# Designed miniproteins, single chains, continued (3), part 95

Each design is a single chain, and the fold is of that chain. pLDDT is the mean over its residues in the fold that is shown.

## One batch from the design tools (miniprotein)

Design m11296
Fold by ESMFold2-Fast:
Structure m11296 (fold): chain A 100 residues (1-100)
Amino acid sequence: SEEEKLREDLINDLKKVVDQILARLSPEAAERVRRIYDELIEKLRDPSLTPEQVLEALKEFLDEVLRIVREHAPEYVEGVEANRDVLLKNAEKALEKLKS
């Protein structure tokens, strides 16, 4: 369905950003990000969640990733913040289509 395609596109865009972040983190910090990422992906694939709930879960995930990056790889914070803003804008646009 179109909803499944929009969710998978969001997941694919998110994965590209997360993979880049994971490559720059220590093994311990990377494991923390992988755990919360896996939890987010399960939510993003849950068709019972509203677009608003999906967006909230994405925001919470990105805020926690920023917290981990600030602690373990502060040199990458500006890049992660920029990617967060782009991902949230794209997610808001995609999820508005699901409301229609």
Scores: mean pLDDT 81

Design m11297
Fold by ESMFold2-Fast:
Structure m11297 (fold): chain A 73 residues (1-73)
Amino acid sequence: EIEELAKKIEEELKKIVSEEQAKVAATAVRMGLEAGASNEQVVALAAKELRELGVSEEKVKKASEIIRKLLEE
């Protein structure tokens, strides 16, 4: 379920970014998947949202790796 996956992404991202930032990134993944975007496209969408919120490139890279891993399960 896309909702379950988005919730799992939000919980994992909360360990490295703020709760608000994690929610925005998880929402971007959910909306992208619901629109039929590929796994790589939704990772790029979430990374873009985190950058716009001022998250560092190091944390954006870490978040992207976590999201990609969860999408590939």
Scores: mean pLDDT 85

Design m11298
Fold by ESMFold2-Fast:
Structure m11298 (fold): chain A 72 residues (1-72)
Amino acid sequence: SAEKTARALEGAATVARAAGREEEAERLQDISKRAKAGELTAEQAGREALRLGEEAGLPFVRDAAEGLLKYA
């Protein structure tokens, strides 16, 4: 669901911010907001988060995104 997708991305953003990755946390929050607004499907949000995790070198974001995509 969009709510579950958004919550997972908000959790990943919190962890990223705690790790000092503020820019990546803001980008994850943006993806979460767009998913909640219906601007992104769960699959689209998961793919954007996966790309971000890969580009930024954040394995926990990549793993969370892959988990979301498994059920998209």
Scores: mean pLDDT 81

Design m11299
Fold by ESMFold2-Fast:
Structure m11299 (fold): chain A 63 residues (1-63)
Amino acid sequence: GAAGRAALAEARRLAEEVAARDPEAGKGLQSGLDVAESLDPDSEEALTLARAVAHEARRVLAE
């Protein structure tokens, strides 16, 4: 749904910022994004995973 797509877009944006700063951390986040994109975008699992990727990206960027 719209919420899942918005969460995935935010996670992707943050993962790209991490990759620019730390390519190795960016690879890990990109792997998580690839899994989230393979899931049903209307599922709670996809939304949860997208939010987890965004949270980890924000943690890395806060360092």
Scores: mean pLDDT 79

Design m11300
Fold by ESMFold2-Fast:
Structure m11300 (fold): chain A 75 residues (1-75)
Amino acid sequence: SARLEEARRLAEPSQSLSDKLDAMGLIVALADEISEEAFKKALEYYKQALDAIRQGKDITPILQEAIEFVEKELS
């Protein structure tokens, strides 16, 4: 998926927080097209990312788990 590859590019460790949040948005949108269950799980990752930002933590590990989750659902 071209959108999955774009999400991976935006999610690289060197990217800005803004780019990483854009990647999370793409992952949520992709999950919504897969199933209601995938969408709900992607929203849980997004909530975890927002909680991490509030705590001053890097969202990259959460974002990478979300990408891996959606990749497996597309398999």
Scores: mean pLDDT 87

Design m11301
Fold by ESMFold2-Fast:
Structure m11301 (fold): chain A 94 residues (1-94)
Amino acid sequence: KGEEAAREIGRLVKERLPDVRVFVNRAPDNLKAPLLLIGSVGDTIYVTAITEPDRAEEVKEAIEKSLEEAGAEVTDVRITEGDQTVVQVIGKLK
């Protein structure tokens, strides 16, 4: 259920952002931006993206749309700026 949704979300994000490295329920090989990690625990989907500041809104929108298309409700969104910009989105399957 959650793992299947996480895989579908990863596919949808990759279609929207072909240049972004996507990792579903596994560790990334390195933290080189742009990258996106999708994890699932039960009905909750956790998405963490590392991107350039100029791309944060684009990446956030792609994640939110992909979650919605996969049948998840976006419950939390955070953008943290630093040496790299981190976008975190939490979704819950209905």
Scores: mean pLDDT 83

Design m11302
Fold by ESMFold2-Fast:
Structure m11302 (fold): chain A 69 residues (1-69)
Amino acid sequence: LLSDEEIEKVAELLGISVETARRYVTIYHMVKVLGYSQATVARHFGISVATVSNAVKRIEAALKKLGLL
């Protein structure tokens, strides 16, 4: 998982709160690293599959821009 400083950089890059960035990074980790389906993660957080998909896409783009991926 990312450090607090890296999460802050992701939040600034995406124009979202640090708390939202932390949640999105957790979603990214569950889908891309742990291999959970987007539907499973959506149910776990009580959010839509579209929200999970958008979180994964936005975090992946941010990590690439920051050189963390």
Scores: mean pLDDT 84

Design m11303
Fold by ESMFold2-Fast:
Structure m11303 (fold): chain A 89 residues (1-89)
Amino acid sequence: IDQIMQQIIDIINQMPISTTSQTGAQMHIISAQISNTRDDIIQTINYIDDMIRRFNPPQDLASQAFLLMGQLFQQLGLFDLAQQYFQLA
């Protein structure tokens, strides 16, 4: 989980979006890593998904983020959601 979350941070930092949005996503990820609860991880994924849909970053970066979010859902045992995100990638 921590490795996948770090990779998501790295991809978000490459997105041509506001630094405020990048910082918000990073703070959500760090908070989820600290609490390490299923609900906080899901909330973090939802925040990142909303951010990607709102700012419409380059498809390659969005695809990489969706792939990593799918891997996070897989680690949480949410295989149906993981598959949906893998298809978005």
Scores: mean pLDDT 72

Design m11304
Fold by ESMFold2-Fast:
Structure m11304 (fold): chain A 69 residues (1-69)
Amino acid sequence: SEIEKAKKELEEVRKEFQEKTKPLVDQINAAVAAGDKEAVKAALTQLSKVMREAYKKIDELKEKIKEAE
């Protein structure tokens, strides 16, 4: 069903988000420990982009679930 397909895609989005955010969080922590403000800013910018892409995909999947009901 379209609902099952959307749930599977949502799980994949969640996994991809976790895999992409973990190294960025690690980079932020390392940059903070080093006092590197520019590296912190760069990593936060990348994290923001990853979050925006994830939210867009979630919204698209939410609409597909709504249309299937």
Scores: mean pLDDT 81

Design m11305
Fold by ESMFold2-Fast:
Structure m11305 (fold): chain A 55 residues (1-55)
Amino acid sequence: EEKKKLLIEGIALILRGIGLEIEAERLGDTPEGAALRAEGEKLKKKGKELLKKAE
């Protein structure tokens, strides 16, 4: 059951990170866009780590 929760959380974080990266692309070369890209990368990395623990 814990592995299933880690899998769901990992996927959710990766999807959220992708969403932030898409929004950053819309903002272009702005400070707001740069901040969203950094947050998106952080969430994707954390999600990937959770997926590894779920395996």
Scores: mean pLDDT 82

Design m11306
Fold by ESMFold2-Fast:
Structure m11306 (fold): chain A 94 residues (1-94)
Amino acid sequence: SMQAEEEAMARRLAEAWAEVVAAVLGEEAEARFREALEAKRWDEAAEIWARALAALPEAEVEALRAAIRRAAEEEDPERAVDLVIDTLRRIAAA
């Protein structure tokens, strides 16, 4: 059950990341990002994500960094992931 819970959290986080990539770089970049994550091509996924971050307003990048810092201090992994996901989804919806 623990592994299934970790995989479910990882999928939710990946989905939220992909939504930001779609909003910022478009559907083709989102498709490549999703394929890179699934194939564990971490260098390719990181490059796409870096391009998305470069295209975001500074305020949104700082909000995401703040959410990640708060998540790092959170003892509950599910709450930690939710803090990051909530921020990513807000950015994607803007």
Scores: mean pLDDT 84

Design m11307
Fold by ESMFold2-Fast:
Structure m11307 (fold): chain A 124 residues (1-124)
Amino acid sequence: SNAEKKYEKLLKEIEKIFDEALHRLLTVAGLTPESEREKKVKEILDETIDKIVDAAKKYLNLSDEQIEKFRKELKEIAEKYLPKIVEALSLDDPYEAFLRLGEVLDEFYREVKKIVKKIIEENK
């Protein structure tokens, strides 16, 4: 269906956004001094949310109200995962930090996929 093709394209773009977020969290936030790391992680997560919302606007015909609800739900998930991301980046072993961050972002991505699927089902 047309809706199924849009869903697949949106998920691929969101996956790419999360891959870019993983790279930025490791290279930018991970190399940031501990005192500034949480702020840098929050900035990267805010940018990631904006990119996900823009992707949803591109593939889904959403009202302004639906967009704001989606952004709010994404921000709530980001706030839930923020301390876990900061903790992962604080690991002394860069490889363990990479693995743990990957696990945390995969959980975040799964929660985002659930919301996207719900939006698609409501917008059929």
Scores: mean pLDDT 86

Design m11308
Fold by ESMFold2-Fast:
Structure m11308 (fold): chain A 110 residues (1-110)
Amino acid sequence: KIEEALELAKRTGKPMIVTDVPIEEAKKFVKENPNIIILEEGKDTATLLVLPDPEGDGSLVPEIRKNREAVEGIDLSGVKSLTIRGDKVEIEAETPEIAEKVRKQLEENR
C-alpha cells in the first residue's frame, strides 16, 4: 500500500494520501522516507501524506519540509492533489466542498 503510493507519487508528481496504516509501519516509513509525513496519528493507525521526490535534483525536499507544518492536522480525505507554493494553494478533490474545507483549514494554520 505505502510502496504503491510512493511509486505513484514519483510517477505522477502528485501527493498521495494513505489511510489506515498501522502505527508501527507508519513510523518506520517516515524514518526511511523523507517525503513521507504523518498527517493524522490515531491509536492503532495513521494517515500518511506521500510527497513526490523528482529524480535527479532533490531540490524539492526543503519545500516539502517547509509545507509539513501547514498540512499537519488537516483532514485530507477525498483530496486527490494538494500543492502549496508560498501563499498559493492548488487543491484537486472529489467534490468542491472537500476542496473548500481543506482550503479554510490551511488558512487557519497560517
Scores: mean pLDDT 62

Design m11309
Fold by ESMFold2-Fast:
Structure m11309 (fold): chain A 55 residues (1-55)
Amino acid sequence: SNAEKIKELEKEMEKLEREGVLAVIEGDEQRLAEIQARIKEIEKELLKLDPNYKG
């Protein structure tokens, strides 16, 4: 169960990372900040599911 949740969060983070690259190219600083904040929340959740997760 935890492994499946980790996989889902990792896939969401991959999507956000791609969107972040596009936001940088487009110069959308507001969108980039929102994406970065969401990525940090996902990293926090990953650490809760696996305390040894280092990214």
Scores: mean pLDDT 81

Design m11310
Fold by ESMFold2-Fast:
Structure m11310 (fold): chain A 66 residues (1-66)
Amino acid sequence: MDVYRLTALSDIVPTRPEDLGLRKGEVRRVELTGFDAETGRLHVRDLDTGEEGWVPLDAVELERVG
């Protein structure tokens, strides 16, 4: 599977129960599990915690690390 470093570019406040909340500068190792082009959202799974949820594509930076 492809592993990404996800960095929050701003505070991400969940607006729905399925959304993942992050603080600005927070870094997580994630797998990409979905994409919603209509809302510009990525579904990610944290490989260290098992947490999963939707994040806004424009509020995160993704770097492939494995």
Scores: mean pLDDT 83

Design m11311
Fold by ESMFold2-Fast:
Structure m11311 (fold): chain A 82 residues (1-82)
Amino acid sequence: SAERAAYVGRAISRALREAGFPVEEQETAYEAGRAIGRLLGLSEEEQEILGRALEDAASNSDLSGAERAAESAVEYVKEKLG
């Protein structure tokens, strides 16, 4: 749902900011995925792929899954940036 996507997007972007990454708060899972792509220096096409993948994942998650999604996103970014 749109509410779940918004909750997941905010949770992910806030967790990334708290971990020290320069990510602005995002209001959707799609925009949070695009922000991760930008942070990783990916192409526009790759940013869209990440955005849509995160949007799809969020649509299949309950609100209790948002914290796990946020932790996974932080771990993913740390792994890719070293």
Scores: mean pLDDT 78

Design m11312
Fold by ESMFold2-Fast:
Structure m11312 (fold): chain A 74 residues (1-74)
Amino acid sequence: FEPRPGEIEVTRQPVGTNEGTLELLALSDYDLRVIVDGQPQTLHLKKGEVLTLTGRRLPDGTLEVTEVERRPAP
């Protein structure tokens, strides 16, 4: 997972490959690829949405997640 500047803001993330909470603020409409239960999924974010993921970042940058919570733009 390597967002380009201006697409998404990472407000919280686990260190290294440790399991934890990743919180993202969409700065533009953005498609985020994740793995849920071994299945690749695409999460479609709209500008202003906050996405909270529980899981881990693999050494290759892939996000393996067990829980997804979405907060709509205000």
Scores: mean pLDDT 71

Design m11313
Fold by ESMFold2-Fast:
Structure m11313 (fold): chain A 82 residues (1-82)
Amino acid sequence: VDDDIKDLEKLKERFKELAEKQIKEAPEEYKDKLRELEKKVLDALDKAIDALKKGDFKSASEYVTKAVGYALEMVGLLVDAE
């Protein structure tokens, strides 16, 4: 559980670094939506970490799935921006 929590915390930090780089390079018209989706991904990851700390693996899995969904929406916007 401790290792899984640390892995998610590291994933969150790496995602934040990559998202900030992509948002900085994105067209101005997409930046607000990308920042909104970034916040949703980070919120879902925080809830997944909280669920893991409580031993609720089902809720943790559901929040990770939501985070992935929001991240895929960000990728879709970046592809559309090309």
Scores: mean pLDDT 81

Design m11314
Fold by ESMFold2-Fast:
Structure m11314 (fold): chain A 90 residues (1-90)
Amino acid sequence: MLGVSEREERILDTALETFLSSKKKRLSARELAERLGVSVATVTRHLRRLERKGLITLERVGRTLYLLRSEVVRYFVERGVLELKEAVLG
């Protein structure tokens, strides 16, 4: 498997925590940046890097990048960190 950086892991962990505590289907790079206390440009760079590694797929709407709940859940299930029964897929 391709490795992830500490920052990339922190982005994915933060996204998973947000998705498990809410019914949101996607998170913008801006929402992730606000939760992590970093710039939108920093989050966007790391999300694009994760997509280039084939670990996630990003949704693009105009100039906004979205990380999908289904992609984050799939990533953690494939890594054995999350069981499907624990994932709220609503």
Scores: mean pLDDT 77

Design m11315
Fold by ESMFold2-Fast:
Structure m11315 (fold): chain A 80 residues (1-80)
Amino acid sequence: LLEELEKALEELKNAKTDEEAEEAALRIIELALSTGDLEVEIEAGMLALVLGVGKVVGEIDKELLIKQAERVLEAVKKAL
């Protein structure tokens, strides 16, 4: 789980397009929700909101997505 999340975060950091960033962020959300931990689910929900707003406005804020994804990984590390 954690290794897969770290890989997905690295894919997000290396994303060259909004589509690649979205795919990586959705993978992080999917993996995080599989934990069943409420604090992890809250951070994953915030990541989903950042992604959703970016899609509505037509431009994904990659830096903000990465920061929120890092919060998801931190929550997972504390839950394990």
Scores: mean pLDDT 80

Design m11316
Fold by ESMFold2-Fast:
Structure m11316 (fold): chain A 89 residues (1-89)
Amino acid sequence: MLSPLEEAQALLDRVNEIIDRVTALEARALADPSTPAEFRREIILLGAELGVLEMGLYINVKTKEAVSPALRRKIEEAEARAAELEARL
């Protein structure tokens, strides 16, 4: 059974993996001048959202507080959006 701190750290590691994927996707989209500006904007906005989620998880790790169900859901939604954007490129 994972402690709240171990669960928060595992989710922080997962968010960092999604950030790496979105960063790679942004680099690919920016390398292609034919990529629509709206699509590039969606990738950049998702990157910003992931940064906010990472900060929230960092606070949970430092305060040793349990991750809220709402925060877990936002991480799952962000991962799904990253997969959708990767499929569109």
Scores: mean pLDDT 85

Design m11317
Fold by ESMFold2-Fast:
Structure m11317 (fold): chain A 76 residues (1-76)
Amino acid sequence: SREEVIERARQALEQARAGLEAVKKATTAAEYTGGKLLAMGSLWEISLLSKKMPLPEEIIEEARRIAEELGLNIPL
């Protein structure tokens, strides 16, 4: 259902935020890489979900903000 897709997108956005926070708090290259990969994978999931059906604008806007802050080119 649309509600299930939106909930998946919200969970992916939470993971993207966690990845960004991990990058900001990283004290090692491994921590930085882990955070960036988490954010990248989560943002890519949001991108793929957005191609299946329209997502709330606040999810797309926040996902774009996180992608820009991390220097990631994700089609959103």
Scores: mean pLDDT 88

Design m11318
Fold by ESMFold2-Fast:
Structure m11318 (fold): chain A 63 residues (1-63)
Amino acid sequence: SADELVEEAVVLYRHGLVEQAHRLFEQAKKEGASKELLDLFEQVRQGRIHPDDALEKIKKLLS
């Protein structure tokens, strides 16, 4: 799903694959990922939240 693409983008970002993460994020946005999940990726990108903490929040939202 589009929301799962956001989770994958955060995982790639965590591994330092920033450009690949950004491309998946743009694809997720195009496919209609939820605003809450998109906002979590932006927080990771801005250094406001650790990727691991973002992944925990995403897991709860996808439950």
Scores: mean pLDDT 86

Design m11319
Fold by ESMFold2-Fast:
Structure m11319 (fold): chain A 67 residues (1-67)
Amino acid sequence: QTGPAVNALQRLTGLPVDGVMDDETKTAAILFQQARGLKADGVLDAAAREALNRALAELGLPPAPAE
C-alpha cells in the first residue's frame, strides 16, 4: 500500500517517509493498532486512518490529508 495514511504512520514512528508499506512500516502499523485498541492486522482501514489523524493532532504534527 501507498498513500497519505502510510506517510502519516511513518512520520509518527520516525521511519523514512516514502509512502511504501514495507515490513518495518507494517510492523509499526500493527504496534500502532495494538496501542489504539484496533484490529492489529497491519491494514490501514478507515478506523486506523481516523486513529492516525488523532495521534498526529496529539503530537502537534500536521494532519494527514483526507482519503
Scores: mean pLDDT 73

Design m11320
Fold by ESMFold2-Fast:
Structure m11320 (fold): chain A 58 residues (1-58)
Amino acid sequence: AIEEALERALAVGRRLAELARTKPPGEHTLTEEERALVAEARELDATHGAEIVEYLEK
């Protein structure tokens, strides 16, 4: 269900924000964990994103 994908997307977003907040000032390099979370977000978008986007934008 898309609700499950949305919940996971929110969890990924929260974790990415947490990791970004703990980085040293001026550090912009993605960590291994951040890269994995971004890949998961892209996978969720690829499988469910089109349906979600139809609700919000297109």
Scores: mean pLDDT 68

Design m11321
Fold by ESMFold2-Fast:
Parts: C-alpha cells; structure tokens; sequence
Structure m11321 (fold): chain A 90 residues (1-90)
C-alpha cells in the first residue's frame, strides 16, 4: 500500500532528524521526508525524483559532524531508499 510506505518514510525521516545535532538540518530532513512521502502517497514518485531525494538526504547526512551519528543517519537513509524502491514498483 502506498499509504504504508509513505508513513514508513515519515517515521524513518523523524528517526534520522533526531540524530541531527543542527536543528536546521533536522528540519530539512523532516521537510524532505514529508515531500517524498507525499509523492509516494499520490503515486507520483518517479525514479528521477527518488534519486534527487536520496542525493539531497545524503547531503544532509554529510552535514552531521559526529561520525557515529552520521553512520546511523546513513543507515536510516538506506532504509528510506529501500522503501522508496518498493514504492516505485507499485
């Protein structure tokens, strides 16, 4: 279901944002996750969109200075990418 995948992206984005030491980075992660989730929910997600969102989220992960938190954020991003790939197959 598109709704279940969209909610999973929102959940993962919130988990990632909690690890961000910079509140501005945390906010951008949440906003990006909300945009991605909305495209999934509407059935409007394209492979180009998926790549763009993944690259943007990776840039936000790279702003994290703490190495351990950055690794955890990257793991969550990999989960978001997997959920996004599932949405593209619908």
Amino acid sequence: KREELAEKVLELSKEMAKLADDPNVAQEIIETGEELAEKIRKGELTPVDATAYAMHMLALVMEQKDEEKRKKMAEILNEIIRVTDEALKL
Scores: mean pLDDT 87

Design m11322
Fold by ESMFold2-Fast:
Structure m11322 (fold): chain A 119 residues (1-119)
Amino acid sequence: AAEEAEEAAKRAIEYGKEAVKNSKEKSTADGALSAASAAGGAAEVAKTGSPTGAAAAGMSAAGAEFSEMISKTEEGKEGARLAAEGARKAAEGAISGKPEEAAEGAKEAAEGAEKAAKL
């Protein structure tokens, strides 16, 4: 679960980089990168189970929420929203000592980031 989330987060980061390279819309590229950042933070929290990492995942979730506001595509908005929700779930799971919940949240964040980046 946590390993799957890490692999998905790495894919999301690569899609975010492609969005920056290929997008003429800065808001879409910025949204994809923020969503990928949220997925990366969520994956790290899920891997380590560290409550101290939960604040970083929460801050990444806030960035993804901002990305939802500035994204111009339906997929970008939905992807950023899912990345933010997943990152919060990962942070809450880590704080609560529920590693399975943290891993599930990290996976959801990575799926959201991939959706945000593919357009």
Scores: mean pLDDT 65

Design m11323
Fold by ESMFold2-Fast:
Structure m11323 (fold): chain A 98 residues (1-98)
Amino acid sequence: ELAAFERELEAREERMYEEVAEQTEYKEKSLRVLRAIDEEERELKARLRATGEPAPDLETQEELLRRLIKEKGEEEGLPPEEQEKLYELLLEARRSGS
């Protein structure tokens, strides 16, 4: 009885540690995706400055962001649910930041 209870607690603790490790991995992948997007946007801004082209409208910018998150997220192995969370986070940050 007691030994069975102790085994159940140990198994539960192991599953909890695995879940925490998985969440940490997704966070690291999300940070790499964010850096890749930042680099792509830096290149786009440099290109626009060089050509004298105006910045794309807000709707086009949001569509480009979604495409970049999907592309870079797939490259880093970020699951679709985490890609969607990242998109919403960046979209909110862009809309609230000037």
Scores: mean pLDDT 74

Design m11324
Fold by ESMFold2-Fast:
Structure m11324 (fold): chain A 97 residues (1-97)
Amino acid sequence: MSVPEEARAAARALQPGLEEALAEYLRTIATQGREHPAAQAARERALALAREGVRILYGEEAAREYEARLRAELAALDALSDEALAEAVRLIEEQRA
């Protein structure tokens, strides 16, 4: 389906901030643990940016469904041990290099 170019441009403008928030979240968990306030702040920033991108492209209902799904996926991530999460972050950083 065709999304207006203006909406795609606005959503793409959020992408660097989303990538930065996700990198900060994963790095903070690996170095300081998932209960650290900085990790929770980065997680909420990433969620807000991802949700806003969906809202711009597909509207408010799609954004609400996406947020609910993403929060469920994050709850599954929270069930991982700190060691397993740290290893996952290390593998992601190695793939980025």
Scores: mean pLDDT 75

Design m11325
Fold by ESMFold2-Fast:
Structure m11325 (fold): chain A 100 residues (1-100)
Amino acid sequence: SLVDEFLALLEEVLAETADASPEEKGRAALRRLTEWGRRVAPRLTPEELRAIAQAAIDTVLRREPDNEALATAVERALLELALRHRELHPDVVLDIRLDV
């Protein structure tokens, strides 16, 4: 599942940056999660997006509760994913207004 792919990627980033600074962990997470998000956005459902956001928050709080840089980076990656998903999947009201 895309949720499992996201969690595996986040765990991989944390493993690769285990001895890095909080800021370096944040930069690595932002880059890797944003690049992943760009690839998966076209096939992502709203339910999967919600599940990914929940899993991401739970993982950061569990693994790195005091790392504000990582929390901010993950939040920014999730926001970009949500915005890309919205651009690719406009709502029915927007489609009606645009006559498309």
Scores: mean pLDDT 77

Design m11326
Fold by ESMFold2-Fast:
Structure m11326 (fold): chain A 76 residues (1-76)
Amino acid sequence: HMKKLTPEQKELAKKLSEFVEKNYPEINEGKELTDEQKQELIEMAKKIVDEFAKKYPKLKNLKVVYEDNITLSLPL
């Protein structure tokens, strides 16, 4: 939709994108991850969100969902 991310949300999105690109390039290539890789990815993404929530408390209610890529459910 429209790019209405706050600077903090953009920083988090960039961190998650960089993490996925570095550790799971298969997602960008359209390759399917194993269930173990999907769970590891979700757990690591949650750790990144939790670390960011310590610095930016308003982000603590973000939910990470994996479909084909990491999808963030943002607080409204």
Scores: mean pLDDT 65

Design m11327
Fold by ESMFold2-Fast:
Structure m11327 (fold): chain A 61 residues (1-61)
Amino acid sequence: GNEREEIMREVGRQLAAMGAAYQAVVLQGLSREEAIRTAVEASGASRELATKFVDNFYRGK
């Protein structure tokens, strides 16, 4: 495959997951589990990736 295109697609997914996690944790005040679920649903990212972003924002609160 086109590695550049694959990298850009992955970067886009990570940015979407980060944004969704920020919205859920910081702006909406959702619980850790609800924020993880919301970030996965909004971004299509893995639960592992969503959990990393949610935990980063949740612990920074």
Scores: mean pLDDT 79

Design m11328
Fold by ESMFold2-Fast:
Structure m11328 (fold): chain A 66 residues (1-66)
Amino acid sequence: HMEEKIKFYEKSAKVSEELAKLYEENAQRARDAGHEELADRFQRMADAAKTSAEINKKLAEELKKK
């Protein structure tokens, strides 16, 4: 049913937002330590997590309309 799908997408968005923040913090720590390649990897993971969060938020919003 719709309610379960909405909750699933909302939860997935929150998890992805938390992962994005964690990866951005790890990227900054890697940069501070001079590990530029590691920082780039964490930044790419953060960007992917942000994209996933926005997609899941959009899906939840669309389901709420119908």
Scores: mean pLDDT 86

Design m11329
Fold by ESMFold2-Fast:
Structure m11329 (fold): chain A 82 residues (1-82)
Amino acid sequence: MLEKLKEELEKFLLDAERAAQAGIRLMYHDITGRLSLEEIRRLAKEVEDFVKKAEELGIYTPLTVIADLGLAAAKRRIEKEE
């Protein structure tokens, strides 16, 4: 049981780090305008999939908050194009 919990936690942490990194990139674009709309959509999809998974599990950490903030920035930009 303890070993399985450790494996699940390590996997979740890796996924959270990836989503947070994507979220940081999305927020950085909101400031600098460096990402193309296609790149924003790709990163937003990755972050959105993780945020939904974390929400289903009831998990909220600083990494998931960073991911969600980046997703909000991406959605605002995508909405202007639709």
Scores: mean pLDDT 71

Design m11330
Fold by ESMFold2-Fast:
Structure m11330 (fold): chain A 57 residues (1-57)
Amino acid sequence: MTTRSDVLTAAVEALRGVRSVEEARRRLAEVEKQLDLDPQSRATLEQWRAFAERELA
């Protein structure tokens, strides 16, 4: 069971030290895989993925 807070913490940790969009995608995919995400948490992670891609581009 994951909360929005858990997803945000995991996403921030996954993106720590990331230097490329490719690495960001890989790490966020691992977070999604490791966490038993409900639909709302999955949507939150998707928003963070889009944000990270824009930040690194």
Scores: mean pLDDT 69

